# Designs tried in a protein design run: designed miniproteins, single chains, continued (2). Part 90

Each design is a single chain, and the fold is of that chain. pLDDT is the mean over its residues in the fold that is shown.

## One batch from the design tools (miniprotein)

Design m7113
Fold by ESMFold2-Fast:
Structure m7113 (fold): chain A 98 residues (1-98)
Amino acid sequence: MAEVEELARRAGRRLAELARANDYPNSPLMLEVGERLEAGDYAGAKELIVAAHPEEAVLSPEEVRLAAAGWSLIAEGINEELLKELEERLGRLAEEIE
């Protein structure tokens, strides 16, 4: 498997964990995005992120932007360093919620 696909799945897993930890009404959106990333449904996850209204997300606008950014990098050409940064940031956010 391509390393970037593994990084994307890891980022998706972290995002899903973050959504579960919060248990807010809008967490199902971020959970579904994370699950689609983990399943390799990159187009579906991108559609959900693009369609989301920032004011409706219970996660911070920064978290939504990080998800969308890692996303666009997968779609348009691989910046492994930015995908790793996204994964590390999402991991730290999940740890802070603990």
Scores: mean pLDDT 58

Design m7114
Fold by ESMFold2-Fast:
Structure m7114 (fold): chain A 59 residues (1-59)
Amino acid sequence: MLKLSEEQKKALKETLASIIDASEGVINQALREMEEKVKKGEVVSLSEMVNLVKELDAA
């Protein structure tokens, strides 16, 4: 299973900010949920995170 490094977390925030114009709160919520999944040993991808941000932003 993959773990997120500090560099990957920074890159994900920067990538999300460049790809999707969502509120900081929505991006932070998506990152928190992905971090929880990684702590539980689940594999998460950038595309899954982008989809989660889109879903949260649309709600």
Scores: mean pLDDT 68

Design m7115
Fold by ESMFold2-Fast:
Order: C-alpha cells, then structure tokens, then sequence
Structure m7115 (fold): chain A 92 residues (1-92)
C-alpha cells in the first residue's frame, strides 16, 4: 500500500540521514510527501515530521543539485510547504 511505502521511506530516510547521505535522505522523505499529496496517505504526526525533514534537506542540498533536478522538485516542495502550513493550523 502507499502507506506501507511511506513508512518504509521514513525508515530508509532516517538511515541515510544518520549515514550523512543527505541526497538519499531527501529522496526517501520526498516519497512521504508524494504519498500524502498524490496517493491519499493520511497525514500523521510522523509523516508530517518526515515532510518537514524533506523541506529542510532540500534547502541544504539545493546549491549542489543540477538546475533541472531543482526545477523537477520545486512543485513537490511548494505543495509540501502548503500541506505543512495547513497541518500546523489544524493543531490549534
């Protein structure tokens, strides 16, 4: 299921982050954002944390990414920012 793929992506993202492989961590946390946005996965606190890590890592690695790769990721990054803003508003 998309939810199982998102959970696996979090596990793999955390391991890549611990290893200092920021690009691999970015890819895995990005799959969590994609699962919520495009595949109807429920936005849980754990998935929200993974999406926040995706956005943080994107800003850190962006200067070293090819321009075409940055342009391909920007729509997902913008939608993920909107998703987290809405999520934070609902916690009030």
Amino acid sequence: SAEEHAEEAIAKGKEAEKAGDLLTALEHYGLVALGVLDFGVELTPEFAEAIEKFLKLYEEVKPSLPEEHQKALEPLVEKAKELLEEYKEKLE
Scores: mean pLDDT 84

Design m7116
Fold by ESMFold2-Fast:
Structure m7116 (fold): chain A 100 residues (1-100)
Amino acid sequence: MTAQDYINQAIRYLSQGDYQTSIRYAQQAISLDPNNARAYSILGLAYYRLGDYQTSIQYSQQAISIDPNYGLAYRVLGRAYQGLGDDDRSQQYFDQADRI
């Protein structure tokens, strides 16, 4: 499988609510392509859906460090900071996402 094949499986399981299987496929994508911003964004979103906001923030920040124009990662950061009660930082990341 290519990194893109694993990303497609990660997205499929994410959409079905199987966040643990989505995480496993996204990690396989990173193993093949460590600079894959999309795979890190999927990890961020999956951990957000599991309520693990701190891990979501870490992976979403890694996605942005690889691709500063990855809008999904900024939206996930906004949602995760909102989950932590940091409304000011949440709004900053939503505003950044809207510019991409």
Scores: mean pLDDT 89

Design m7117
Fold by ESMFold2-Fast:
Structure m7117 (fold): chain A 65 residues (1-65)
Amino acid sequence: GKERGERAGQIALDAGLGPSTAGFVAKGGEGAKYTDREKAAEGVRKQLLDAGFSPEAAERVAEAT
């Protein structure tokens, strides 16, 4: 949903992610339907952890997706 994507992007920016990464996260959250929302959140969390972000930051962004 629109609000979910917007919040995901904002949380990503607040967590110190660059604008391009935050935009990607926001689009992922916006495009997620009910059945895909959980998969999108898990994917975002995994990518942030793999990129070296803290588990706390990854969790906040994933929850917003």
Scores: mean pLDDT 64

Design m7118
Fold by ESMFold2-Fast:
Structure m7118 (fold): chain A 81 residues (1-81)
Amino acid sequence: GREAAELLRRGGETGDKEAFDKGVELARQLAEQGDHEGVRLAGEGALEGVRNAENLEGVIYGTAAALRVMGDAFEAGLPPE
């Protein structure tokens, strides 16, 4: 689960499209598997990437990743703890 978080953080911080694409796909797979902790970590990674964004592309990718991860979590029906 942490690999998705790191990829999304990197994508948001640096504007790395490949890291963003891989991170989003991994987060989607985690949601499909019901890995609530992995999805939460991916969302946190995306938000950290936006917070530390070095360029506009990073802000765009990080924001898109955070919204996508939240959407995937909602569709997966993640229960509250």
Scores: mean pLDDT 77

Design m7119
Fold by ESMFold2-Fast:
Structure m7119 (fold): chain A 96 residues (1-96)
Amino acid sequence: MGLFTPEEEERLHREMLREMIEEARKLGADPAFLEFLERLLTLPWREAVAALAEHFGVPPIEWYKAMAALWLGKHAGEEDAALAREVDEKLKAAAA
């Protein structure tokens, strides 16, 4: 099943990056790291995901999981955490 439209993927990815930048600033993160994250906001989401995967050593699927959790948190509320797990299971089943 398609979980997001390409437009929703771009929006959710950018929302997640903005939240990461804000949290990193609050924690006093290295300026070079903040510049890296801000640069990713100017890239298409697939290129940004590839750069993030390389930098953090995490596969792109983990960013999809994070975007799904962010989307559900914004639209379904915190009590629907079980739905986020169901989405994760469906993504894993599709990959198998």
Scores: mean pLDDT 65

Design m7120
Fold by ESMFold2-Fast:
Structure m7120 (fold): chain A 118 residues (1-118)
Amino acid sequence: MEEAKKLYEEGLKKFEEKKYEEAIKKFKEAIKLSKDPELIKKALLGLAAVYVRLKDFDKLEELLSENPEFAEELAELIRELYLLTKGNLELMSKALLLKAKGKSEEEIRKFIEEELKK
């Protein structure tokens, strides 16, 4: 459990450093080692953020099919963020990462609105 949390945190750091391949590896390892549904959801959101950033929709679909217990919740969030960002995949990726970090819906919506004004 503690090890899975560290891998998840390392994944976030690699994402921020734009080391996307390393971020994927860390998030996948965190999911594999964790039995905490909340940590698994956060790591899945991190993976979704990377795949959206890379425009790897095949890997995103694979992620949803491999995690059926979270697939509906993740798919709904992905759809909502796609609509809120008006299809801006970079903003959508950043919003997914903010959700993974535990930011509130209000904070994420405000972030998207401010970025779309630029």
Scores: mean pLDDT 85

Design m7121
Fold by ESMFold2-Fast:
Structure m7121 (fold): chain A 116 residues (1-116)
Amino acid sequence: AAMSRAARLALQAFAHTLEAAVALLQGDEKLAEEYAALAEEAIRRLATLDPAVAAALRRLQEEVLAAARAGDADAALAAAERGAAEVVAALPAEDRDRVARAFAGALETTRARLAG
């Protein structure tokens, strides 16, 4: 079955939040603001479909970006991992495994970028 629109918006919000965090950690405040705005747009659209998933992503975004603004890459990644689990738990059962794998892949890619 095709991934739901809510699951696709959750993936977009998550990916843009990680890009905003990387930009903040690299000192690119303008790029961070652009990616944060894209994440916020995806969360806003998601709130019309699934308010619980949108709320979990908003908390994830707030915790990840707060850690990134503090210059703490490990804390930002840890917040993203905890938040990802909460987002997955809020999703419909049929979307959970696919979204969890996509989130894990995005986290691994982001961790590699921050380590290099």
Scores: mean pLDDT 90

Design m7122
Fold by ESMFold2-Fast:
Structure m7122 (fold): chain A 100 residues (1-100)
Amino acid sequence: SAELEELLRRILDLLHNNASPEEILEAVREALNYLKTNEVSREDRSLALGLLFNALKKIASQEKSPEILEALKELLELLKKENAGPSLIKEVEELIKKLS
């Protein structure tokens, strides 16, 4: 999806330029909402979810906020729906536990 590719490119650019946690979180939320409301190939969805977790993991190390925790919980729900690998699900669950 061209729209998903643009959303993911924006996140990568923000990460590369050390953008604020707030800017990264906003871009992650936009991508999460896209994945919740649009059909995407399994391959693209898997790649997107992995990138979104890496972005959330980075900002969670810099700032503790209810908004980051909520985004991680939404990501976890999507990972479970997609039957994502147990290792990734466990890593997200452990991060949620640490921030709760």
Scores: mean pLDDT 86

Design m7123
Fold by ESMFold2-Fast:
Structure m7123 (fold): chain A 89 residues (1-89)
Amino acid sequence: LTVTVELAAERRGGEDIVTVTVNASGGAPVTASVELVTASGERLFAPSITVGAGTATITLSAPDVAEARVYVGTLDEEPKLAARLRVER
C-alpha cells in the first residue's frame, strides 16, 4: 500500500486556504483527516474521509492558519501523522 499526501496553502483576503491531496494505491482503502492549527493555537479538525483507489482532495479555510497536519490510517492501523505544512506569512 502506497499513500502520497500533498499540502498547499494560499492566503486569500483574511483567510488561509489549505488544500490537501491524498493518493492511495494498492487497492486497500485509507482514512485521511486534517487538523489546522491557528496562530492563536486553536485546533480545527475536518471530518475524516475514506480514500479507496486514486485521489481525494480536501479544501479547508480558516483565518490565520499557522500549521496544517494530515493524518492517514488504514483498516489495520490507527491514523498517524503523514504530512505537515507551516503556513508562512
Scores: mean pLDDT 76

Design m7124
Fold by ESMFold2-Fast:
Formats: structure tokens, C-alpha cells, sequence
Structure m7124 (fold): chain A 96 residues (1-96)
């Protein structure tokens, strides 16, 4: 499913960011969103869309915080994870 594809893309992005020095608090925030999405993969499309949109907001907040700290490459990585979640939410909505 598109949600499962987004989770895999986000997991790969998170692992890459972790190797590049993503702070532990940011890792925990993003892992929490991934766990929520995984638990909801058997839920309604509406619940999946809501979880993907919240994950998008969390990833954008992480990106903004990293930008403020001058960590531009990690901020870009978090932003790309946010885009993946947003695209997944949009595609899931279009398939309803």
C-alpha cells in the first residue's frame, strides 16, 4: 500500500539521517510517528491520512529546528521525510 511504501521511504531516510548525526530526540519523534502509521496500516483510509498528515507536521518541525541549529543537511533529510508523508497522504486521499 502507499502508506507502507511511505513508511519504508521514511525508515530509510531516518536511518540515513541517524548515520549522519541526527539528534536522539529527533530520532525518537520520527520513530513515534512511524510506529503510529504502522499500527494504523489496517485502519480506515481516513485514519491513515490523519496519521500521515501528523507525521508530515512532526518531520517539518524537526527540519525547522535543525535549520535553526545550522544543521542544513539533516534539516533537508527531515524535510524529504515530510514530503514523502505528504505525498502518501495526497495519493491515499485520491484513491478514496
Amino acid sequence: SMAEDAVKIAELGLETARRNGLPEDAIRELERQLERIKKLKEGTPEEVIEALLEATRVANRVSDRLLEEGRFLLAASAGMIAVAFAVAATVTRREL
Scores: mean pLDDT 82

Design m7125
Fold by ESMFold2-Fast:
Structure m7125 (fold): chain A 83 residues (1-83)
Amino acid sequence: SLMEKIKKLIDEMSKEKDPEKLKKLLEEIKKLIKELNLKALNDEEWAEKVEELKKSISDKKELNEKLLDLTTIDYFALLAEEE
């Protein structure tokens, strides 16, 4: 499923240390979110939230769960706005 692909990319992003590869993973996540007809967060807002989570969470499993929650919140926020 598309959500499982997003989850996998978030997991890869949390483990990635190379800024160039991290940017590519972020772009792929945004692409998949758009395929779900989601309105992606602004680049600056998304990057800021990811960096804050990386600084606050040393456990990679917990970080992955929080990043997935962030993506899921965006999805449910869009559904809530659907009239």
Scores: mean pLDDT 61

Design m7126
Fold by ESMFold2-Fast:
Structure m7126 (fold): chain A 95 residues (1-95)
Amino acid sequence: STEEEFMGQLLMRRSLGRMEGKSGEEILKDMVDLMRDYLISLGEDPEEIEEMEKKALEAIDNKNFDEFIRIVREVVEKYMPSVTDLVEQLVRNAI
């Protein structure tokens, strides 16, 4: 399923990032990149994707992780509702 593919990519990128010594913030930025690529693959509106990416990156840079979690949950609940809580936990474990 698309949810299984997304989760596989997310866990792989997180594992590789940790092995490479990436910071929590860098791991969260890798997650934003994966979410952007996924939404592009679904044919979502480019302007909406760009706005989501901008808001998510601004939240990371401002250390507003509650806002970051809100943005991530909104996207994941729309496309992959079965993994929403797991994705939130992965975000919380990165910060």
Scores: mean pLDDT 84

Design m7127
Fold by ESMFold2-Fast:
Structure m7127 (fold): chain A 67 residues (1-67)
Amino acid sequence: LRARLEALGAEMRRLYAEYKASTDPAERAALEARMEALVAEAGRLAQELLGDPSVRTDLAGLKEAIA
């Protein structure tokens, strides 16, 4: 699981490098959308990786703070 999270980080760095190299607004928008999807996926994996009541408590607190 941690290896999967690391792989997502590597993919994110690759997308960011392409984003930095690209001057095409349409391509940059597509890369941004893909990076946002990876961030959401990484967040889910990080929660499952920890897999303990501490993570659930932090999420409950966050949910209350942004209500």
Scores: mean pLDDT 69

Design m7128
Fold by ESMFold2-Fast:
Structure m7128 (fold): chain A 77 residues (1-77)
Amino acid sequence: MSDQQRQQYIQDIVQARSQRRRQIIDDNSDKSDVERSRIIQDFFDSLRRGGNRSIADFMRSQGFDISPSQVGWIQRE
């Protein structure tokens, strides 16, 4: 994978995380800032524990076409 492709995938991950954070905030607008922060943290912790497959599935759910193998390339390099 090229440096350009790797940088693009890193940017896509950052964008996907930002989109999901916004979705959680909007879905939980009736909750306190502390409760929303906990929900966000728990979600991202669960993705990290799920590994490359979990991260890739999340990315696809946010509209980014990335495979578990491509996530693995980013993490190795």
Scores: mean pLDDT 77

Design m7129
Fold by ESMFold2-Fast:
Structure m7129 (fold): chain A 61 residues (1-61)
Amino acid sequence: MSMEEVIEILERKIEELLAAGKLDAARNMIANMRDLATREPPEYRARLEAVIARAEAGLAA
């Protein structure tokens, strides 16, 4: 599985968790995405950070 595929799966899963109101699971996934972002090259890091920002906005709503 490519990193692009991993990021797409993570984005889909976090959106599903937020839509379902599974906020603790969503927070845990955001923490995992932040950890992953610290280990990835800039292009994937930027994509992960964008997904994290959208998920955090969803949690704040």
Scores: mean pLDDT 81

Design m7130
Fold by ESMFold2-Fast:
Structure m7130 (fold): chain A 82 residues (1-82)
Amino acid sequence: SKEGAAEAFEASFENAAEIGAISEEAAKEMAEKLKEAVLKVDPEKMEDFKDAVGEGVEEAIRNKDDKAALESIEEAAKKYAE
């Protein structure tokens, strides 16, 4: 479900902030952008959207690049929009 996907990512962002991989502010911004993005995504493309966001965010966290993580969410939302 759209709600389930958003909740799972929100929990992941909170955990990343707790271990110091990203800032608390970045985690909150990512969760907010993801909630907005999920509403715009074509339901038929939801799995592709989830895969793209997961991969982009993981890479950005590895590189400690909060901006790249936010951009990955925005790009995926635009790519998989209706």
Scores: mean pLDDT 74

Design m7131
Fold by ESMFold2-Fast:
Structure m7131 (fold): chain A 99 residues (1-99)
Amino acid sequence: MEERKKKLIEEAKKKIDEARQAVESGNYPEALEKVREAMKIANELADLGYYDEAIKIYREVIDVLDEAGRKATDPELRLEIEIERAFAVMNLALIEREK
């Protein structure tokens, strides 16, 4: 379990870093894909009982989406970012309730 936990955390951090790089380069569709991948990893950590680690990943995802939403100028893309942020906030709240 500990080795799997460490690998999942490292994988999620890599996806978050890739998402931040995508936001910096203006590639918001890539950033959305990477934050979705990070959220899937966070959900797996939560399923394994690692709630604090999952919560930390969701908070990082929300931070990336906030940055993307501030920088994106296309209205449809901004809406997609806001929808994804709403899902992340909802999932974070659900995990916090299980903690």
Scores: mean pLDDT 87

Design m7132
Fold by ESMFold2-Fast:
Structure m7132 (fold): chain A 59 residues (1-59)
Amino acid sequence: SAASSRVETASDGARLRVTMQGSTLTVENLGGASRPVEVRVGDEVRLVADGESATLDLS
């Protein structure tokens, strides 16, 4: 399936690449903030540090 991606800037200055492919969400922290970014989807919470990524299943 085709993936769609976009780059967003969080309120603390972190730049995030958000990619959706099917029901899978991938969030990459591209830097810009001094703290990890908290990603919350439903009951699941992931901390994504600078240069890291998290993958969440939305199904």
Scores: mean pLDDT 75

Design m7133
Fold by ESMFold2-Fast:
Structure m7133 (fold): chain A 115 residues (1-115)
Amino acid sequence: MNEELKKVKEDIIKALKEAKERLSTLFERMRQAKAAGDEAAYQQARDEALSVVHELAQKMIDIINKYKDKLSDEEYEKLKKFVRELTARVMEAVQNDDLEAALKAIDEGIEKIKE
């Protein structure tokens, strides 16, 4: 692996770990609100979680674009595909109230990017 590709992957892993921490807190708030029957609090936390997923997608694309001139076209497209597929899975899991699947998708994404 070239040194610049390692840096891109390290920056993406950091972004994923930070997003996981934020989402874990929001998912706990969603679970608590749902258990209490507080639909307004649930919707607020869910909207914030979807915003975090959108911000994560943008942050990862910004990281990839920062290193675009140091990546091959194949590496660049592969990283963009990774971001699209991962963010789609996390978004779908949040929309389906499968919060554990959302966190699992991020963990699997971290492991996949290390390869």
Scores: mean pLDDT 87

Design m7134
Fold by ESMFold2-Fast:
Parts: sequence; structure tokens; C-alpha cells
Structure m7134 (fold): chain A 68 residues (1-68)
Amino acid sequence: GAAEAEARMIELLREAVAAHADLPEEEQQRFERQLLGLYVEAAELSRTRPAEEVVAEFERGLAELDAA
């Protein structure tokens, strides 16, 4: 359900932040801004899309961000 999708996205956010904790402050701030953007997009999608699709799109966005 929506609550489970939210919990999963929050868990993914925590993991992403932890994985980038050793980056310089400017890089961390840039990454956090991009993470917030992805989260906001996921929240908007959750109004019209199934929870599973929202989580999948969020995970795809995180993977692209990590590769950049």
C-alpha cells in the first residue's frame, strides 16, 4: 500500500545519503537537492499511479543519479 511504498522510499533515501556521506560537502548538497527532486516527483506520481510503479520509478531515478 501507500504507507509501505513511503517506508521503502524513505529507506532508499537513507541508504543513498549514507552511501554518499564521504563526498565533499558541495557534492553532498547537490546530491541531496537531486534526491529531494526525485522524492517530490514520486509523491506527485503516487496520486495517479500504483505504489509499485512509484517505487520502481524512484529506484530508477536513484540508480541514474548514482551513475552520474
Scores: mean pLDDT 79

Design m7135
Fold by ESMFold2-Fast:
Structure m7135 (fold): chain A 59 residues (1-59)
Amino acid sequence: MKEIVVTVSAPTLEEALRQAAEAAARLEKELGAKVIDTEMSVDEQGVVTVTLTLAVEEK
């Protein structure tokens, strides 16, 4: 089992979540990866960063 971390940043929550969802869907389709953790942060300028951790069963 291996983990993949994907980080996306956008000026709005909706854009950040859209980019994160698109990346997760692609990795699930191509590698069978499953999202196991989601972390979100907002900086002082209002930029939203979404970090996804995905697990892949293949060696």
Scores: mean pLDDT 79

Design m7136
Fold by ESMFold2-Fast:
Structure m7136 (fold): chain A 69 residues (1-69)
Amino acid sequence: MIMEKIDLTVKEGEEPEDIIVDTFDIEDVSGLNLKEAIEKYKPKLGETVTIGGIWNGKKVTINLTIVKK
């Protein structure tokens, strides 16, 4: 079963730390959690980025949008 992309909208500073990031947009990363990846790559508010990673032991693709608190 091919899992569809998960759409995740989070407020600034409320990002889940349980997601381990493998890719952030077009860049390969390893060993960063979602919060660390956001702090490093600093996506713009209202911008949607595609994240590949592991959440609850499953490989996922997430369309992440960060909105102002």
Scores: mean pLDDT 68

Design m7137
Fold by ESMFold2-Fast:
Structure m7137 (fold): chain A 66 residues (1-66)
Amino acid sequence: AREARAEELIARAEELTGERGAETVRRMLEAGKPLEDIEALVRAAELRRRGLPEAEREALLALAAA
């Protein structure tokens, strides 16, 4: 489960920035950085690439669910 989440985060980082992103996530995992912290960084990068701040994106999703 945790290993599967790590591979998912590596794949998402690779999709964003190629091999450099994948290598960065692997180094974070090897250094013992928590998965939730790595996931937060990857998600923030994904949202920034789409031009939406994370807080604004989350607020819109919460409103849509109401």
Scores: mean pLDDT 71

Design m7138
Fold by ESMFold2-Fast:
Structure m7138 (fold): chain A 82 residues (1-82)
Amino acid sequence: SLEKEQKDVELARKTLEIAKKFLDDAYERYKRGEISPEAAVKAAEMAVNTARHIANGYPQVAEEARKLAEYAEKKMEEVKKD
């Protein structure tokens, strides 16, 4: 049904928002010295994997998902350069 399709797309968007928030929180903790560089990299990898999964399953939010993946990859590189 169209209602189910819309609800699934909304849940996909919320999943991307939650993934970004988790990554942002982990990155801030890393910057404060509260978590290891490895933990921060793993948080970024989780965000990339979530974004790629959503992009593959939900064409309607694929661009938003790709932007999250690029954002997370950039955060991962920033941690590796520290």
Scores: mean pLDDT 87

Design m7139
Fold by ESMFold2-Fast:
Structure m7139 (fold): chain A 91 residues (1-91)
Amino acid sequence: EEAKKKIEELLKEFVDQLRRGDWEKALKTIEEIIKIIKENNLDPSDVLIRIYDAARFYARLTGDQEFLEKVKEILKKAAEEFNDEKALRYL
């Protein structure tokens, strides 16, 4: 429950970072979220998909395809480590 609350806080921070164009901070926030999922044995699927959807939306608005590709690489690696077929199919 505490871990899930922290993830929701980090997801809000992530969206705010995307809105400001703070790509480097956004990537670090993704890594922090993934670490919390690993440490607490949480289901990664919905969180990884939410991260990708937000990143894709802002990348389309700004034209920052390089940022989106970096996000996809991080999320695919995490989904493979988690054996998350749902996230892998979506990404």
Scores: mean pLDDT 87

Design m7140
Fold by ESMFold2-Fast:
Structure m7140 (fold): chain A 90 residues (1-90)
Amino acid sequence: MAQAAWAKITEILRRRYEEDPAFREEMEALAEAAEGDEEKEVEALAELVRAVAPELSEEEKEALKAELEAKKKQHPEKKYIYDALLEALE
């Protein structure tokens, strides 16, 4: 379920990147700004997830949240990454 939801996010981002020049430019700017900075990479990923979240069903969002909560417990030192992604899914 969570893997299917991530695949859907990837497909939405790919479609918007190909079909929307403004979105493509924004996505490229986020990637460029985040280059080599883990904190900015997390912020960029969270912004992309937030942009596609309205296209996800509640069931897909719950599956993603469950996976992120599990990863947060497995890697508590990376809690800030998983917290940012969880907030983006709101």
Scores: mean pLDDT 75

Design m7141
Fold by ESMFold2-Fast:
Structure m7141 (fold): chain A 87 residues (1-87)
Amino acid sequence: MEDLKRAIEAAEKAIKSVEEGNFDEAIKYVEEMLKLLDEAIEKYNSPLLKLARSVAEGALDAIREGNYETAIRLLKEAVELLKQALE
């Protein structure tokens, strides 16, 4: 469960970094989030975690493409999926 809380924190930091125009920092936080999700999926094998990972990967692609509005939307969606997985 601590891994999921860390993944949520990484996602929230990524959102803030995108909003502040710190795109390289945002990429690093999404990569940290993906690593934490990979570890959590190995432990918990949850469909919600697999979906959150897919959404987070889409957010990383959106940042790299300069589609920052889509990146923020996808990161917020991933956070909600992770919060649901904690329930």
Scores: mean pLDDT 86

Design m7142
Fold by ESMFold2-Fast:
Structure m7142 (fold): chain A 100 residues (1-100)
Amino acid sequence: MYVEVSDELLELLKTVGVTERILSLGDLLSALLQALEKLGLISPVPGEDATSARVADLSGTLFEKLVGKSKIDMTDIKALNELIEALIKAGLLKEVEPPK
């Protein structure tokens, strides 16, 4: 699946090197993870039993307003899907066909 990002979300993603508006879902999730890491909201951990260390604290950020949640588990596929749906509902993402 591919998504088109809004100008507001693209401005954030440019901080991690994203220059295109149309991204695969995997590329979007990777870029969001890197952007949250640069904001200091999460810390990367090697892959020990501390998977909860990938919980992003969204408190006081634009993401809290957009998703309606103060924290999101970045390892939970359902939580990531809820984040994507919230961004679509807020008009920050639009599902698109892959570029030809």
Scores: mean pLDDT 67

Design m7143
Fold by ESMFold2-Fast:
Structure m7143 (fold): chain A 68 residues (1-68)
Amino acid sequence: AKLSPREVAEKAAELLAEVDPGLAAFLREVAEDESASDEDIRAALEGVADTLAVHNPELAAQLRELLA
């Protein structure tokens, strides 16, 4: 089954916890926000992927694959 945007945010936060704790904390906050729509969460994940692409393009690609 395909992961929901919130589930992707939770997995991405775990993946980022040791490499970028600031982005991991941000994604955890987004995943815990009950008022956030799937579109809001997807936009946040895309922003994180864009930020990661500058210094960790492989991890950015993995995050984008989880969103596809």
Scores: mean pLDDT 79

Design m7144
Fold by ESMFold2-Fast:
Structure m7144 (fold): chain A 82 residues (1-82)
Amino acid sequence: LREKLEKARELALQGKYAEAADILLEIIKKKDPSLYEEVALLLTNLNLGKPEVKSVEELTDPYDDFFFKMNLLLIKKGIVKA
């Protein structure tokens, strides 16, 4: 899973946000709470938003996978990129 997260970061750096979001959605579907914080930080990076959030506690409950799935779907559709 950590390798998949690193690959998602590389894809995001290349501007391939839809492919990065697909990998993040796979990580969320596994419901590994140890990775939710890194996924939340990468979602913030994909949105290019500020201020930068440092942990999932600042964004959402790490067990609330609905929020992450919704944001990943919005990124895939190009709605939340701004």
Scores: mean pLDDT 56

Design m7145
Fold by ESMFold2-Fast:
Structure m7145 (fold): chain A 96 residues (1-96)
Amino acid sequence: QEELAEKLKSKDPEERIKAAREAGKLKEPLSEELSKALAEATKDKDPEVRQAAVKAIASDKKPSEEALKAASEASLDKDERVRKAAREGIAKRMAS
């Protein structure tokens, strides 16, 4: 998980998108470091990175309050796909 947190800081947006999507597929809870990196990625310049980061946080079994707040704020994002990912992720967790 530490390796994914480092890849989320990559200068290449494709590397950041890949790292965020890979984090969303983890079966174990996100580490504090990876959770923090994903919360920062919800504010990324690239909307695909933001969408993937939001989905990864929403898929976490024990997300931090800071990560959930970042995902919640993404429901007001300028990109419609990012807003949809945030709303669907939050709704799915509330229904579970």
Scores: mean pLDDT 77

Design m7146
Fold by ESMFold2-Fast:
Structure m7146 (fold): chain A 53 residues (1-53)
Amino acid sequence: SRQQVIELTAEALIAAGDVFDMKLAGAPQAEVDERTREAQAAFKEKLAEADAA
């Protein structure tokens, strides 16, 4: 639904902010990459739920 798309967009922006904060804090690139992959996996699960609706 449209509501689920809006929520997914908001979560994507929050995740992007977290990655940005990690880079500003000087986190190793490997940790940044791992966090990015975790966020992508979470979004895929939410997309599957949206497809069911």
Scores: mean pLDDT 77

